# Designed miniproteins, single chains: the designs that were tried, part 68

Each design is a single chain, and the fold is of that chain. pLDDT is the mean over its residues in the fold that is shown.

## One batch from the design tools (miniprotein)

Design m2511
Fold by ESMFold2-Fast:
Structure m2511 (fold): chain A 77 residues (1-77)
Amino acid sequence: SLEDLFEKAKEAYKNGDYETAYRIAKEILERYPDSPYKEEIAKLFYKVAEKYRSLGLELKAQEIIDEIKKYFPDSKY
């Protein structure tokens, strides 16, 4: 379910598996575009981008920031 996917994404992030957290969150956007979790997903993308930036992975971080702008143009992230 949508709730199960979002819980899995949050669990992956807590475990330091940022790539899995990002992929599951993106799957939610693709399968459930009108999801009530839009703001939480934007926040998760931002948190993953900041982690990649802290690791010196600037291009990967920028790709995620561009995804936020594309899918969440009205978000604060």
Scores: mean pLDDT 81

Design m2512
Fold by ESMFold2-Fast:
Structure m2512 (fold): chain A 61 residues (1-61)
Amino acid sequence: GAGAAARRGAAAARAAGSGTGGAVSMYEPKLHGSEEGGRAGADAARAAGSEREAQIGLKYT
């Protein structure tokens, strides 16, 4: 269903950002080992996930 697809989209975006998607991580990967980059990426993924969920929901509504 549409609702399930929208929720999965947000979760997938968060998982992708949490894995390796922080721009900060690319700045100083050697210094911080990407732990802070992971957090920044998770926040960015949540923002992107929120937009994707809204876009998918809007398209279905």
Scores: mean pLDDT 51

Design m2513
Fold by ESMFold2-Fast:
Structure m2513 (fold): chain A 56 residues (1-56)
Amino acid sequence: SPLVERLRELLKDGSGADTPGAREAVRLFNRLAGLPEDDRVTPGQLEALRVLVEQA
């Protein structure tokens, strides 16, 4: 999936919760999940997102 590939690339660049890559990755995930496009990220959300992308 092109969206999963984009998400993986953003997570590779965004190692911390306050990075532009991490915020964009969470925003993209929220868009895919039909949630409000919020770019706020917690370390737990970022970790869960990495696991999801690695399993895809």
Scores: mean pLDDT 67

Design m2514
Fold by ESMFold2-Fast:
Structure m2514 (fold): chain A 71 residues (1-71)
Amino acid sequence: SKETALKALENALRALSTSRTVALAALDDAIEEAKDDPEVLELLKKAREALRQGDFETAREHVEKAIERLK
């Protein structure tokens, strides 16, 4: 649901301040929950790629855009 996806995204955003491993796991959960929204899914895939490259700032921006899209 939209509410479940939003919760997963908020969890991913918080996880970005902890560790890369925790953040990647949270992003994978958010991707699964948001799979029915192509725009949100694309933003989360970009966030995952940024995080894999160690770019936490870009990952955060994409997660924040995904949250804004779902609100």
Scores: mean pLDDT 82

Design m2515
Fold by ESMFold2-Fast:
Structure m2515 (fold): chain A 120 residues (1-120)
Amino acid sequence: SNSPEEARRLLGQGYFLMLLGKYDEALPLFEEALRILIENLGEDHPEVALALFNLGLLYAKQGKNDEAIPLFEKALKNLEKNLGPDHPEVLRTRAELLKLQGKTEEAEELLKKARELEGL
């Protein structure tokens, strides 16, 4: 079935495979999850941003930065609109974009800020 619940399962399975370095197996799961979430919730829904973020992270881990950047940019725009610019998920997405630009110190500062906001 093409339900949001099925999409969340696919995201979880894809993330686990990505952590194991099984990128070719993770890719179709993230792509299917993204399609299901867009069809059921619309492109502006924050769960779509989560799928875009995971797909971007998958490409980034493979060094496919040209593919990763537009996915993170779409996720960032969605998350800023739904959660506001200072939300931890927005800061994490900005940090991933900064890492791809070689701005690792700036990325680490945003990740620290995100953790502090969640620990308070």
Scores: mean pLDDT 89

Design m2516
Fold by ESMFold2-Fast:
Structure m2516 (fold): chain A 63 residues (1-63)
Amino acid sequence: EIYEKIKEVIERLRELSAARPGRTADEAAELHQELVKLTKELMDKENLTPQQVGEKVREIIKE
């Protein structure tokens, strides 16, 4: 559920990073805010530490 949402945000950020700079900067900032929100929700829901959430996010990126 929440892992899938985090994966989608990371994939979109990766896509924007490959694009030329410009208007995409605002979209990237919004996606970063969404990623922060999702990681906080994951910490609260799963009762994880910031270190544990960071490890799970790294695992998602490597998938």
Scores: mean pLDDT 71

Design m2517
Fold by ESMFold2-Fast:
Structure m2517 (fold): chain A 105 residues (1-105)
Amino acid sequence: SMEEMEKEIEELLEHLEKKAPSLLKGLDDIQKRLVAAAVLILRENPELLELSPEEAARRVIELLKEKFPELYAEASERYSEEEIFDLVLSTVITYQSFPEIFELP
């Protein structure tokens, strides 16, 4: 359900605020939720981490539209497609470089 997905986002954001607060620095609430949603997608689709960062980011955006349609719609009203792509790309690059930050203990 949407309530269950929002709870997963909240739990991941709490984890990231404690373990890697610098990753969320300067982001607003919608941007933070997009980062968390992208991380959840990468966790469930680890094969995407084997792609180039740009290809992985494109696939993550497609999955964001499918799995988090309301969050994606909200973001699309506030940010350009390029701004959303850059945020997702940055998240992918960070995950590929430091996957341990995003893994549960």
Scores: mean pLDDT 85

Design m2518
Fold by ESMFold2-Fast:
Structure m2518 (fold): chain A 101 residues (1-101)
Amino acid sequence: VEEYIKKAEEYNRKAIEALEAGDTEKALEYAKKAIEYANKALSLDPNNKKAKALLLTALGIEAAAQGNLELAREKLEEALKIDPENEIAKRALELVEEKEK
């Protein structure tokens, strides 16, 4: 579980860095890898709140990279409800809110 959580965190960080740089293709690639590893963690521990927050963060970044700002906001708000200190989810939500102006 812990190794999958660490990989999901690494790919979420790479995904947000790519999204902030305007590289939507790399943001999508990294977000999909984060989704994969978060799902692997959840398959071993279905009640792992950290893995759920990482999955929701990755889904939010994926949606933002695809231009679906409404879905991105919904997923990121849900991630922050579970893990309020998630800096990557906060950064992603700030980007989404800036684009909604």
Scores: mean pLDDT 84

Design m2519
Fold by ESMFold2-Fast:
Structure m2519 (fold): chain A 65 residues (1-65)
Amino acid sequence: MDPATAIARHGGQELAEAADSGDVDGMIEAIRKAAEKTIEEFKDNPELVEKVRRMADAAIADLRG
C-alpha cells in the first residue's frame, strides 16, 4: 500500500475539513492521527512504518513552510 494513500484514508475527512477552514494546526493533527492509525495497522512491517513516518513528517513540514 502507498503510505500517502494510507494516511489519507485514515485522516482524509478531518484533513479536508481543516484545509477548508484554513486550520493548519488541525491539518497537522489529522495527519498525525492518520499516521498513528496506519502505523498500528502495519506494525509488523517496519519498512512501511518508516515510510509512513517520513511521509507524515514531510507533509507536516510542507504545511508549516
Scores: mean pLDDT 75

Design m2520
Fold by ESMFold2-Fast:
Structure m2520 (fold): chain A 69 residues (1-69)
Amino acid sequence: MDRVREAGAAAAEAWRAGKTPQEVADLLSERLKDLPGATVRVEGDTVTAEVQAEDGSRVTLIVPAAPAP
């Protein structure tokens, strides 16, 4: 879903800009609020968001992001 990809990119940018895990979690919650099954968790220095896609699959976003190629 384009919205999930955009939210993930925005969260990664916020993390690189030095935002706190709480600020990143707030950003993800705002971006994903219209999606069913959206949950956002802060675990230490990591923020994890889960969203249920239209086909019933789960998409997981983890910040800090996986290695960037």
Scores: mean pLDDT 71

Design m2521
Fold by ESMFold2-Fast:
Parts: C-alpha cells; structure tokens; sequence
Structure m2521 (fold): chain A 96 residues (1-96)
C-alpha cells in the first residue's frame, strides 16, 4: 500500500511536469510564430516552465517590439501584473 502510494505520487509528479513542459513549448511556439519571432520560442517556453512572469513579460514586449508593434511592447512592459499582460497579448492576437 505505502509503496503503491509512493509510485502513484511519483507518476502524478512526472505527468504534471510533462503537461507543463509540453503546453509551455506548444504555446511559446505558436505565440513566437504569430509575432514573427520564431527564434524566441525556446526562451519563452523556459520562462513559462519556470513561472518567471517578469522575464515572460519582458520577452513578450521584446518580441512585440521586433514585430514592429511598439505600442503593444510599451503596454506589456508597463503591465502591473501577469494577468494584465496576458489580456493585452490575447487582445492583440484576436486583432490579427
């Protein structure tokens, strides 16, 4: 029973990590492609996997700037929270 519970807990941790990594990689690839900066996908995925919201916000702003979306870049840098940054990005993507 104890050994079976430990094995189940370990399997859950492995699956959770795989889910986070695969979703972050897929999301980062799509966002980078949409912004015309596919070279940024790996760094964006890493920031997402690590929950580094400050780095994520900075990377999204840099990608927007390279795409010529200067207003979006400024808004992303000025965003007071991750939720605000996500709302700005989603609004932009819906406008494409």
Amino acid sequence: SSAEEEALQQKRKELAREIVEKLAEAFAKLVAEALGTPEAAAELAEALINGDWERLKALLAEMAERAGELELAAQLRAAPSPAEAWALLLRYLRSL
Scores: mean pLDDT 83

Design m2522
Fold by ESMFold2-Fast:
Structure m2522 (fold): chain A 59 residues (1-59)
Amino acid sequence: MELAEKAIEALKAGDVETALRYLREAVQRGDTQGVLRITNAALKAGHGDEAVAAVREAA
């Protein structure tokens, strides 16, 4: 939950790079709920392709 909150706040601030860094950390930690929440928020913000690429890179 902590990583997802930080990533969503970064997305709202327009800091996509920071949000994608938290997304990769969530993947590496096995935080399935965090990955889902961050990816969904990125999709709604128009950064879905970048989020999918980050998940693939971290997996």
Scores: mean pLDDT 81

Design m2523
Fold by ESMFold2-Fast:
Parts: C-alpha cells; sequence; structure tokens
Structure m2523 (fold): chain A 69 residues (1-69)
C-alpha cells in the first residue's frame, strides 16, 4: 500500500541519519511522485484525493513519532 511505502521510505531516511526537516522534504517529494503516478495510470479524482489524504495522515504520524525520539 502507499501508506506502507511512505513508512518504509521514512525508516530508510531515519537509518541514514537525516534530520526531521530533510525527512519531511523527502516524504513530500515521495507523495508528489506517487500522486503523479496515480494520475498517469488513470486513477479517478476521488481515488487521487483519498490517496493524498491517507499519505498526508501517515506523514503526520511519522513526523510526530520521529519528533518524540
Amino acid sequence: SLVDEIRERAKKLVEQGKSIEEIEKELNAFITQKLQDLVDSGASDDEVAQALAEMRAERKKILEEIKKS
């Protein structure tokens, strides 16, 4: 799932010693790319909107988890 992919991406960035600001920037770029891939594959506006909402919610959770560490 896209949620699993964003979480796995974040884990790799944390393991690489990236700052929270760098992780946020990289996750934003990842979300943008995944949304473009969905649009290019013919996903509906509703599917794109749902994927965006899910990925943004997961990004928020990940950044909060990292901030607590």
Scores: mean pLDDT 84

Design m2524
Fold by ESMFold2-Fast:
Structure m2524 (fold): chain A 56 residues (1-56)
Amino acid sequence: GAAAKAAALAAGSSVGAAAAHEAERGQDTPLAKRAADAGLAGNSEEAGRYAREGGG
């Protein structure tokens, strides 16, 4: 839910994970999908890296 997502983002300062989820909804690109998958796996650093490289 939104509360759990917000808590995870606050704890990790993982703007990349949030960006990856938003990008996945709007843009179905391979890099955005990798970022979203990494975020769901709990790898916020990897998710942020893919999101920055693909979408900015």
Scores: mean pLDDT 55

Design m2525
Fold by ESMFold2-Fast:
Structure m2525 (fold): chain A 70 residues (1-70)
Amino acid sequence: LKELLEKSEETTKKLYPIVREFLQALAAGTADAEKFTEELNKLESQAPTELEKKMIRALKAVMLATLAAS
C-alpha cells in the first residue's frame, strides 16, 4: 500500500513540471506538440497503475486539443 502511494506521488511530481512547461510554451507561442507528446508517452509507460495511465492519456488529449485550438 505505501509503495503504491509513493509511486503515484512520484508520477504526479513528474507530471507537474511537464504541465508547467507546456503552459509557459503555449503562452509564448512556442509549444511543440511532439515534445510534449513524447514526454507524456514516456510518463505513461512508467506509470504504476492503469488509472494513472488513463489520467495521462486524458491529459495528452486535452493538451493536443489545446494546441490545435491555439
Scores: mean pLDDT 74

Design m2526
Fold by ESMFold2-Fast:
Structure m2526 (fold): chain A 78 residues (1-78)
Amino acid sequence: SLLEEARRLLAEAIAASEAGDDERAIELRAEALGLLVEAGGGDGEPLRAAVLSQDAAAMAAALEANREALLKALEALR
């Protein structure tokens, strides 16, 4: 499932960050957050792009645009 894959990628992102591979950690976080949006029925691409670029304003805009999808995914995670 998209939620299981997102959880796996987040765990891998933490491991990459702990190993000092910040670029890999960012890539894994971007994919995981995109999958969470998609699990809620939204478009994951804007949030992936914003995380990859480390653009705080773009991240905030993408989170707001996908608010309903993210809430649906979080509800499924409990």
Scores: mean pLDDT 84

Design m2527
Fold by ESMFold2-Fast:
Formats: sequence, structure tokens, C-alpha cells
Structure m2527 (fold): chain A 72 residues (1-72)
Amino acid sequence: SLQEALEYFKKALKALEEGDIEKAKEYIRKGAEALGSPELERTLIELLKDVEHAKKAVKVVINALEESLKKS
């Protein structure tokens, strides 16, 4: 579900802002699973090596999901 994925990626972003990398990783996995995208999971997990870059990437995913939901 796009809505479930959006909720998880918003939680992942909050965890990244709080410096909780393990919690962010868990929410990224759940969000990517809700989308059926192992590539997205792999890409975002690799980006966790740079937290600021990971935050920007997660924000892009959130924006894309919000736009998709507006068209539903």
C-alpha cells in the first residue's frame, strides 16, 4: 500500500532526524516492503553511510508517494 509506505518513510525520516539509524533502517525496510521494492531498500540502506544524503533521499521518496496518493 502506498499509504502504508508513506507512513513508514515518514517514520524513517523522523528517526534519521533523531540520529536513530537502526530505527530508520527498520522503517526503510518496512516502507520498501510495502512498495515491493528491494532495490529501493538496498539504495536507501547504502545511503545511510551519509545521514544528510539519506535524509534528502527519503524526502524525495516521501514527496513521490504523496504525489501518487493525490492522483488516486
Scores: mean pLDDT 85

Design m2528
Fold by ESMFold2-Fast:
Structure m2528 (fold): chain A 64 residues (1-64)
Amino acid sequence: SKLEDLILEHAKALAEARARAEFGAERVEVEQIDENRFRVTATTPEGVYVGEFDIDSLTFTRIE
């Protein structure tokens, strides 16, 4: 639905903004894992970092 698409777009934007703020990311890839969770891959000058963003809790957790 249009509302679900809008929520998804905003969730991806928030995940990207968080990754840039937390890691200084130059490039960010966001993939939906389930209805509330997104895998975030951040490319930085120091390397590639992987995190998980939960839109329900607004929590960002670094995995790698």
Scores: mean pLDDT 76

Design m2529
Fold by ESMFold2-Fast:
Structure m2529 (fold): chain A 67 residues (1-67)
Amino acid sequence: APPELVFPEAPASQLATWDPAAVEHLRRGLEALRDGDYETALEHFRRALQIDPSLEDARAGIAALEA
């Protein structure tokens, strides 16, 4: 079943979340993009969205890498 325990519909602007895993994956994805490791970036963005689907930055990162 889709996991939705926290407020996944929180505003995209500065997500107020208690889930450090979603924020950590978003941060790791952005770091991987800077390193040019697009495969690692994609994996982290996908994981961030699985935890918190309101993370627009993660969704945008996936779209950019898969386009």
Scores: mean pLDDT 69

Design m2530
Fold by ESMFold2-Fast:
Structure m2530 (fold): chain A 66 residues (1-66)
Amino acid sequence: MGKEIFDALYEIGSAITAKDLETAIAKAEEAIRKLEEQLKKNPDNEALKRTLELLRKVKEMAEKQL
């Protein structure tokens, strides 16, 4: 779990080309999907909620750069 979040954030932060941003967005989507599944099982987990919101914001910002 943590590795997928880290990989998504790292690729967005280090993206030099549109292709790098597309890869970062794809990794963020995968991390979001997995976190949403975890949140369905633990709907009161504040750490998961905060991580999901962070990833959604980061993905949106990356999409705006394309």
Scores: mean pLDDT 75

Design m2531
Fold by ESMFold2-Fast:
Structure m2531 (fold): chain A 64 residues (1-64)
Amino acid sequence: APEVDLEKLEEFLKELVKQGIITEEEAKRILELVREGRYEEAARILAELLGISVEAALRIIEDL
């Protein structure tokens, strides 16, 4: 099973929304994709929103 802490990911995404970096809709989309096991798609969206690499976004999702 993938070692993804969905609660920590949700908290991380909520902080990004609070700081105005992403929208609530974008945060919900990323969280839903991760729940469905679509880590590559979630990482691509997060990477575009944060201006980082897909590899870095995937590490954030997996290492939380």
Scores: mean pLDDT 82

Design m2532
Fold by ESMFold2-Fast:
Structure m2532 (fold): chain A 70 residues (1-70)
Amino acid sequence: MKQEIENLKKKREELYKEIGEGIVDITRAVYDVILRENPDLSEEEREALRKQMEEDIKKTKENIDSYLKS
C-alpha cells in the first residue's frame, strides 16, 4: 500500500515536470514566431521580448516547483 502511493507520487512529479518542460518549449516557440514575424522591431524591443520570455519561463518553473512542494 505505502509503496504504491510513493510510486504514484513519483509519477505525479514526473508528469508535472514533463508538462512544465512542454510549456517552456511552447513559450520559446511563441516568442520565436513573434520575433520572426516582426523583423522591423528595434533591438531594444527584441531585448524586451527576450527578457519577457525568460520571465515567463521562470514563472513556469516556479509554478511547477510549488506544485511539487504541495
Scores: mean pLDDT 83

Design m2533
Fold by ESMFold2-Fast:
Structure m2533 (fold): chain A 68 residues (1-68)
Amino acid sequence: SLSPEHRLGLLYYKQGKYEKAAEYFSKAAKEGDPISARNLGLVYRKLGKYEEAEKWFEKSKELLEKLK
């Protein structure tokens, strides 16, 4: 879902503030938002943390399956 935390994560990401983007995407992802989990993966890719990025992309897929 598009929570306020997800929207703030997108705003900070577009500003290049990746630490703040990760903070808000992480909060929304831990609350079960699969889109924020995917976006957290994208933030880790920007930071060169490819292994962490893959883990969050997989978490996003798991969360999508649980929401059915």
Scores: mean pLDDT 84

Design m2534
Fold by ESMFold2-Fast:
Structure m2534 (fold): chain A 82 residues (1-82)
Amino acid sequence: MPTVRRKKNLTKEELEKEIEELERLIKLLEEEREELEEEIEELEEEGAHPGKLEVARGQLETLEIFLAAAKRELEELKKQLA
């Protein structure tokens, strides 16, 4: 039978590892978000092509969705440890 392992059913050690990995991922995503926001500001100031701005803004939206999901998962895992 295919066993589906849910993260919240992990051992304490596995939970701590998942939390550490997720915190590292969140930090990287936040850094990418800051860089992308800066790039968008530069493109707006330079009067870049609308298509280029649309692509960059779409990437920012996707990144914000991933960040929100990752932060929510982190809170869930921290509650499991408490």
Scores: mean pLDDT 78

Design m2535
Fold by ESMFold2-Fast:
Structure m2535 (fold): chain A 65 residues (1-65)
Amino acid sequence: GAAAQISVGLAAFLQGQSALAAGDRATALEHFRRAVALLEARREDLSPEQRELLARAKAMVDELS
């Protein structure tokens, strides 16, 4: 369901941030791409705060690509 996909997407965002903090830009990019895919698919079900995280994930994909 939407809640499960959103939870996995948010977890992917946090994994992306952790990888980036560790200096692993390639792993961070994979996690942020996963976060974008999961959260964008459920955009209409996102809270305003979750939509902000989606926007940040998209910005990180652009920065790391």
Scores: mean pLDDT 87

Design m2536
Fold by ESMFold2-Fast:
Parts: C-alpha cells; structure tokens; sequence
Structure m2536 (fold): chain A 65 residues (1-65)
C-alpha cells in the first residue's frame, strides 16, 4: 500500500517531503504526490482516493492562495 499526498498552494518538493515522512511513520515504503487546484479540492481528492482505493491519503495545503 502506498501513501498519497494531495497538494495545493505549496511546492511539489514540500509535498514530497511531507509524504515521505508520513509514509515512513505509517511503515509504508512508497508514496505519491498529486496536485489539486486549492486546499479544499486537495482535502476532497485525498478523501476520495482513500475511499476508492484504500490507499492512505492526506492533503497538504498552503496558507495563502
């Protein structure tokens, strides 16, 4: 099982760092990052991915638009 980080308003590099740390914490050896239009969309996409695929998923958002 992989961890999926859905990100908006932050760099891909920052999202990859967060995904790697979360994957290591959960004992998963792989992770993926997926872009979203905004933080609200990122949260919804992460939930949808988790519900549809069973993958661990979370949203990473920036403080500013």
Amino acid sequence: MKLVAVYAGVSKEKAEEAAREAAEREGLDSYEVVPAKDGEEAIRKAREIHEETGEAAFAVGGGNT
Scores: mean pLDDT 76

Design m2537
Fold by ESMFold2-Fast:
Structure m2537 (fold): chain A 73 residues (1-73)
Amino acid sequence: ALTPRQKIQQLIFARMFLISASTTLMLAKRGKASEEEVEEAIKLVEYTKKLAEEVGDEKLVKKAEELLKELKE
């Protein structure tokens, strides 16, 4: 089990990664992101989902899943 401090640190990293991937999604919707950039964002969101699952944050897991679906479209 994670300590409260470790849980907070993982949530901070997860949120930072999610913001980065969300930015790539916005650029992709405008035709401004390469396929490689989108693929990197997908990997980042998959890692974020794993961090959220380890912390037990179901809302963050669902948010990551929604972002993955949009990035693959």
Scores: mean pLDDT 81

Design m2538
Fold by ESMFold2-Fast:
Structure m2538 (fold): chain A 62 residues (1-62)
Amino acid sequence: MSSEEVIELARRLAEEYKRVRDSDPFEAEILLALMRMLIGVARATGDYETAEEIERILREAE
């Protein structure tokens, strides 16, 4: 998967999180966990630029 595809996935997860956070806290927690997992995978593969961008998207969503 390309870094752009991973970033796009993170953006979609963040938008869904913003949509459900007030109505479904359980689903919101799962979406946050998935975004944190993507950050972990990017860091593990040495892609710190992608990890930083996903962290930024996550902070903007919270």
Scores: mean pLDDT 81

Design m2539
Fold by ESMFold2-Fast:
Structure m2539 (fold): chain A 99 residues (1-99)
Amino acid sequence: MSAEDYIAKGKEALKKGDYEGAIEYYEKAIELAGDDLALRAEALLNLGKARFEAGDYEGALEAYERAIELYEQDESLSDIERGVGILAAAVNKTATRAA
């Protein structure tokens, strides 16, 4: 099973209200993403969303901050792709602080 497969499973768990299951799937996705910084950042962004839904706002903020750092470090991404990833994480981080 790939990191992308675990991200998909996490999204389905989140959709069903299984926040703990979603967190577990996204943590597996981060582990399997390995050196793929963009994929690891996407998994961290989704982990932050799952933690937010679970009421773990501090854990959500940490995950979003790590996602931003990985998008900024990924030299394989275009400026547009990096900007989109950073913006998505920053928007979710800001929404989490407002909750």
Scores: mean pLDDT 79

Design m2540
Fold by ESMFold2-Fast:
Structure m2540 (fold): chain A 73 residues (1-73)
Amino acid sequence: SKELEELEKRIEELEKRKEELEKERKELLSKMTEENVLELIGRVLRIIGELIDLEREIEELKKKLEELKKKLE
């Protein structure tokens, strides 16, 4: 169904954004030095916050997807 496809597409988009943020976090941590830690740590914490929000949204959408799949069986 179209609703199933839309949910799967939205989950895929959010998972891709999560991968991008994980990559940015890893790059920031790899560039972190004693001289720049105070400047970069704020960005890392912001990314962690956004990752938590994305994980929550992905989990909610996956639950909706499973409920929709049960209705199609």
Scores: mean pLDDT 83

Design m2542
Fold by ESMFold2-Fast:
Structure m2542 (fold): chain A 84 residues (1-84)
Amino acid sequence: MFEVPEATREMIRAAARAGHRVGASAEALARAFFGVAVNEGALATADDDMIEALARTLREAALEAGVSEEDAEAAAARLRELLR
């Protein structure tokens, strides 16, 4: 499994907290994190393992920020779609 860098995880956590405060939808959260994944080069060379690692990191960060399990999973699923 690919390991997401700590700096990227911190940015994802910050974005999840900001999104939760403004009531962002699962789609909006996925779109914001898609931007982070693009910056890490995920779109150029992402395989399924890398996509799953990023989606898992998003789900965990969203849960830590106080997003519901349903919305966190929906955001992770949408991020998988955007990266494929």
Scores: mean pLDDT 69

Design m2543
Fold by ESMFold2-Fast:
Structure m2543 (fold): chain A 60 residues (1-60)
Amino acid sequence: TKEELEKALEELAKRTGKSVEWIRKLLKDRGLDDEESLRVAKLHLEGLELIEERERERRQ
């Protein structure tokens, strides 16, 4: 699942304006393993997607 984790971190970096390195350090410093890090990244991406969808609606 390293490739899945890399993709999730890249998407988080793009959407949050943070670097992939910064996000990795944050998760690693909290003692999360790769599987836990992937779950956390996916949950954050889901939340950001929902926010972006609502933001698009506000601009119509």
Scores: mean pLDDT 76

Design m2544
Fold by ESMFold2-Fast:
Structure m2544 (fold): chain A 68 residues (1-68)
Amino acid sequence: SAEEAYQEGLKYLEQNKPEEAIEKFKEAIRLDPNYAEAWFNLGQLLYFSNKPEEAKKYYEKYNELKLK
């Protein structure tokens, strides 16, 4: 499920495995595009990976989902 993929992503972050976390958050979004928290966490990871323009797109999607 999207929730399970998201939770696995969080576990990878705890283990300092950001690439694996990104993969799991992308899987969560693929399974449920309305999983707002996955969009936010992907945005944060991209921002800290020196990809701020990409991160902005994920934050915009998060904000769109939270305003509905």
Scores: mean pLDDT 84

Design m2545
Fold by ESMFold2-Fast:
Structure m2545 (fold): chain A 73 residues (1-73)
Amino acid sequence: SEEEREKERNKQIAESLIEFVKRSYEEGSPLSREALLRVLDTAESLAEQAGDEELVEEAKKLKKAIEEGKPIE
């Protein structure tokens, strides 16, 4: 269905954004921490729209780690 197709697209985009933030944070990207947190806010919203609770929690965990200046596990 169109709804299932939209959920899959939103999941894939959220996964890509989370992966991008992980790599950027670990590699010392020129992007500010505030910019990375905004990307994670978008990823969290898309994950919620996809109904992927695990992906929502991953985005929240990453936001917390970045806000606290902690390494990503």
Scores: mean pLDDT 83

Design m2546
Fold by ESMFold2-Fast:
Structure m2546 (fold): chain A 91 residues (1-91)
Amino acid sequence: VMSVEQFVSRVEEAMRGKNPMQSAVEMMEVVLEEFERMQMPDDRIQRVRALLEQARQRVAEGKPLSADLRDAATREGTEAILQISAAESVK
């Protein structure tokens, strides 16, 4: 598991040079990858996968992300930071 600092750095690098819509997709991909590495409960992983699929579909169609989708992505990103921080503190 990476540290919170490494996770934030990776998200920032993934989003660098991307437009806001693509940046959101890149952020959610990093969150999903870490949740899978941490063996998070399947329901949590499926929720993030659903959000990522919705975001990718909207970006591919040239549509903006909905407020609900952005809010949900923000909640999952916050949860990722909390889980990584907890894992790091036990390490």
Scores: mean pLDDT 73

Design m2547
Fold by ESMFold2-Fast:
Structure m2547 (fold): chain A 104 residues (1-104)
Amino acid sequence: DVKKLEELLEKLKELNHPNYEIIEKLYEAAKAMDVDGMLALILEEVRAALREAGASEEQIEATLAEYTPPLRARLRELAARKDVAGLLKLAISGFGERLLLANE
């Protein structure tokens, strides 16, 4: 639901949440059907999360090499259907609840 996502973005902005900017960038990329832009944003967030979890740079790059092709294929499928809501849902669900949690 795009409206529910816009309400979440407004809430994150009001709380000055650090994830507001990335979710807004994901929304703009999804509206533009910019698969490569969305992929870059998602992978950077995944890289940051893995690094925070204590993964080595070698392990991060190996994980992203395995993760990237199926994610790119799925994003391209949704973009071909012009499914903005599907693109955003995929991106946000990939970050888990932590991206959507305010002040946790």
Scores: mean pLDDT 71

Design m2548
Fold by ESMFold2-Fast:
Structure m2548 (fold): chain A 84 residues (1-84)
Amino acid sequence: NIIELIKKAKELVKEMAEATDPLEREVYRTLVDMILSIAEKAYPELKEEIEKARDKVHAAMDAGDYETAIKILEELEKKVKEKL
């Protein structure tokens, strides 16, 4: 379920925001990227939208802007629900 994958990505970004250890933060970052990569492969009809969201989430995480990363994932979830 694509919606559950997006929800897991949001929870991992929240955990990343709470992490104080830089190595733990990088682990959460890679897990978020992995989940979004799996979503792109599993849902080719949504690939373009997931890819755009993934790029924006990457940029936000690199900037330490976890609030923006969560908002991007929330927008992706809304777009996916509209297409179901």
Scores: mean pLDDT 84

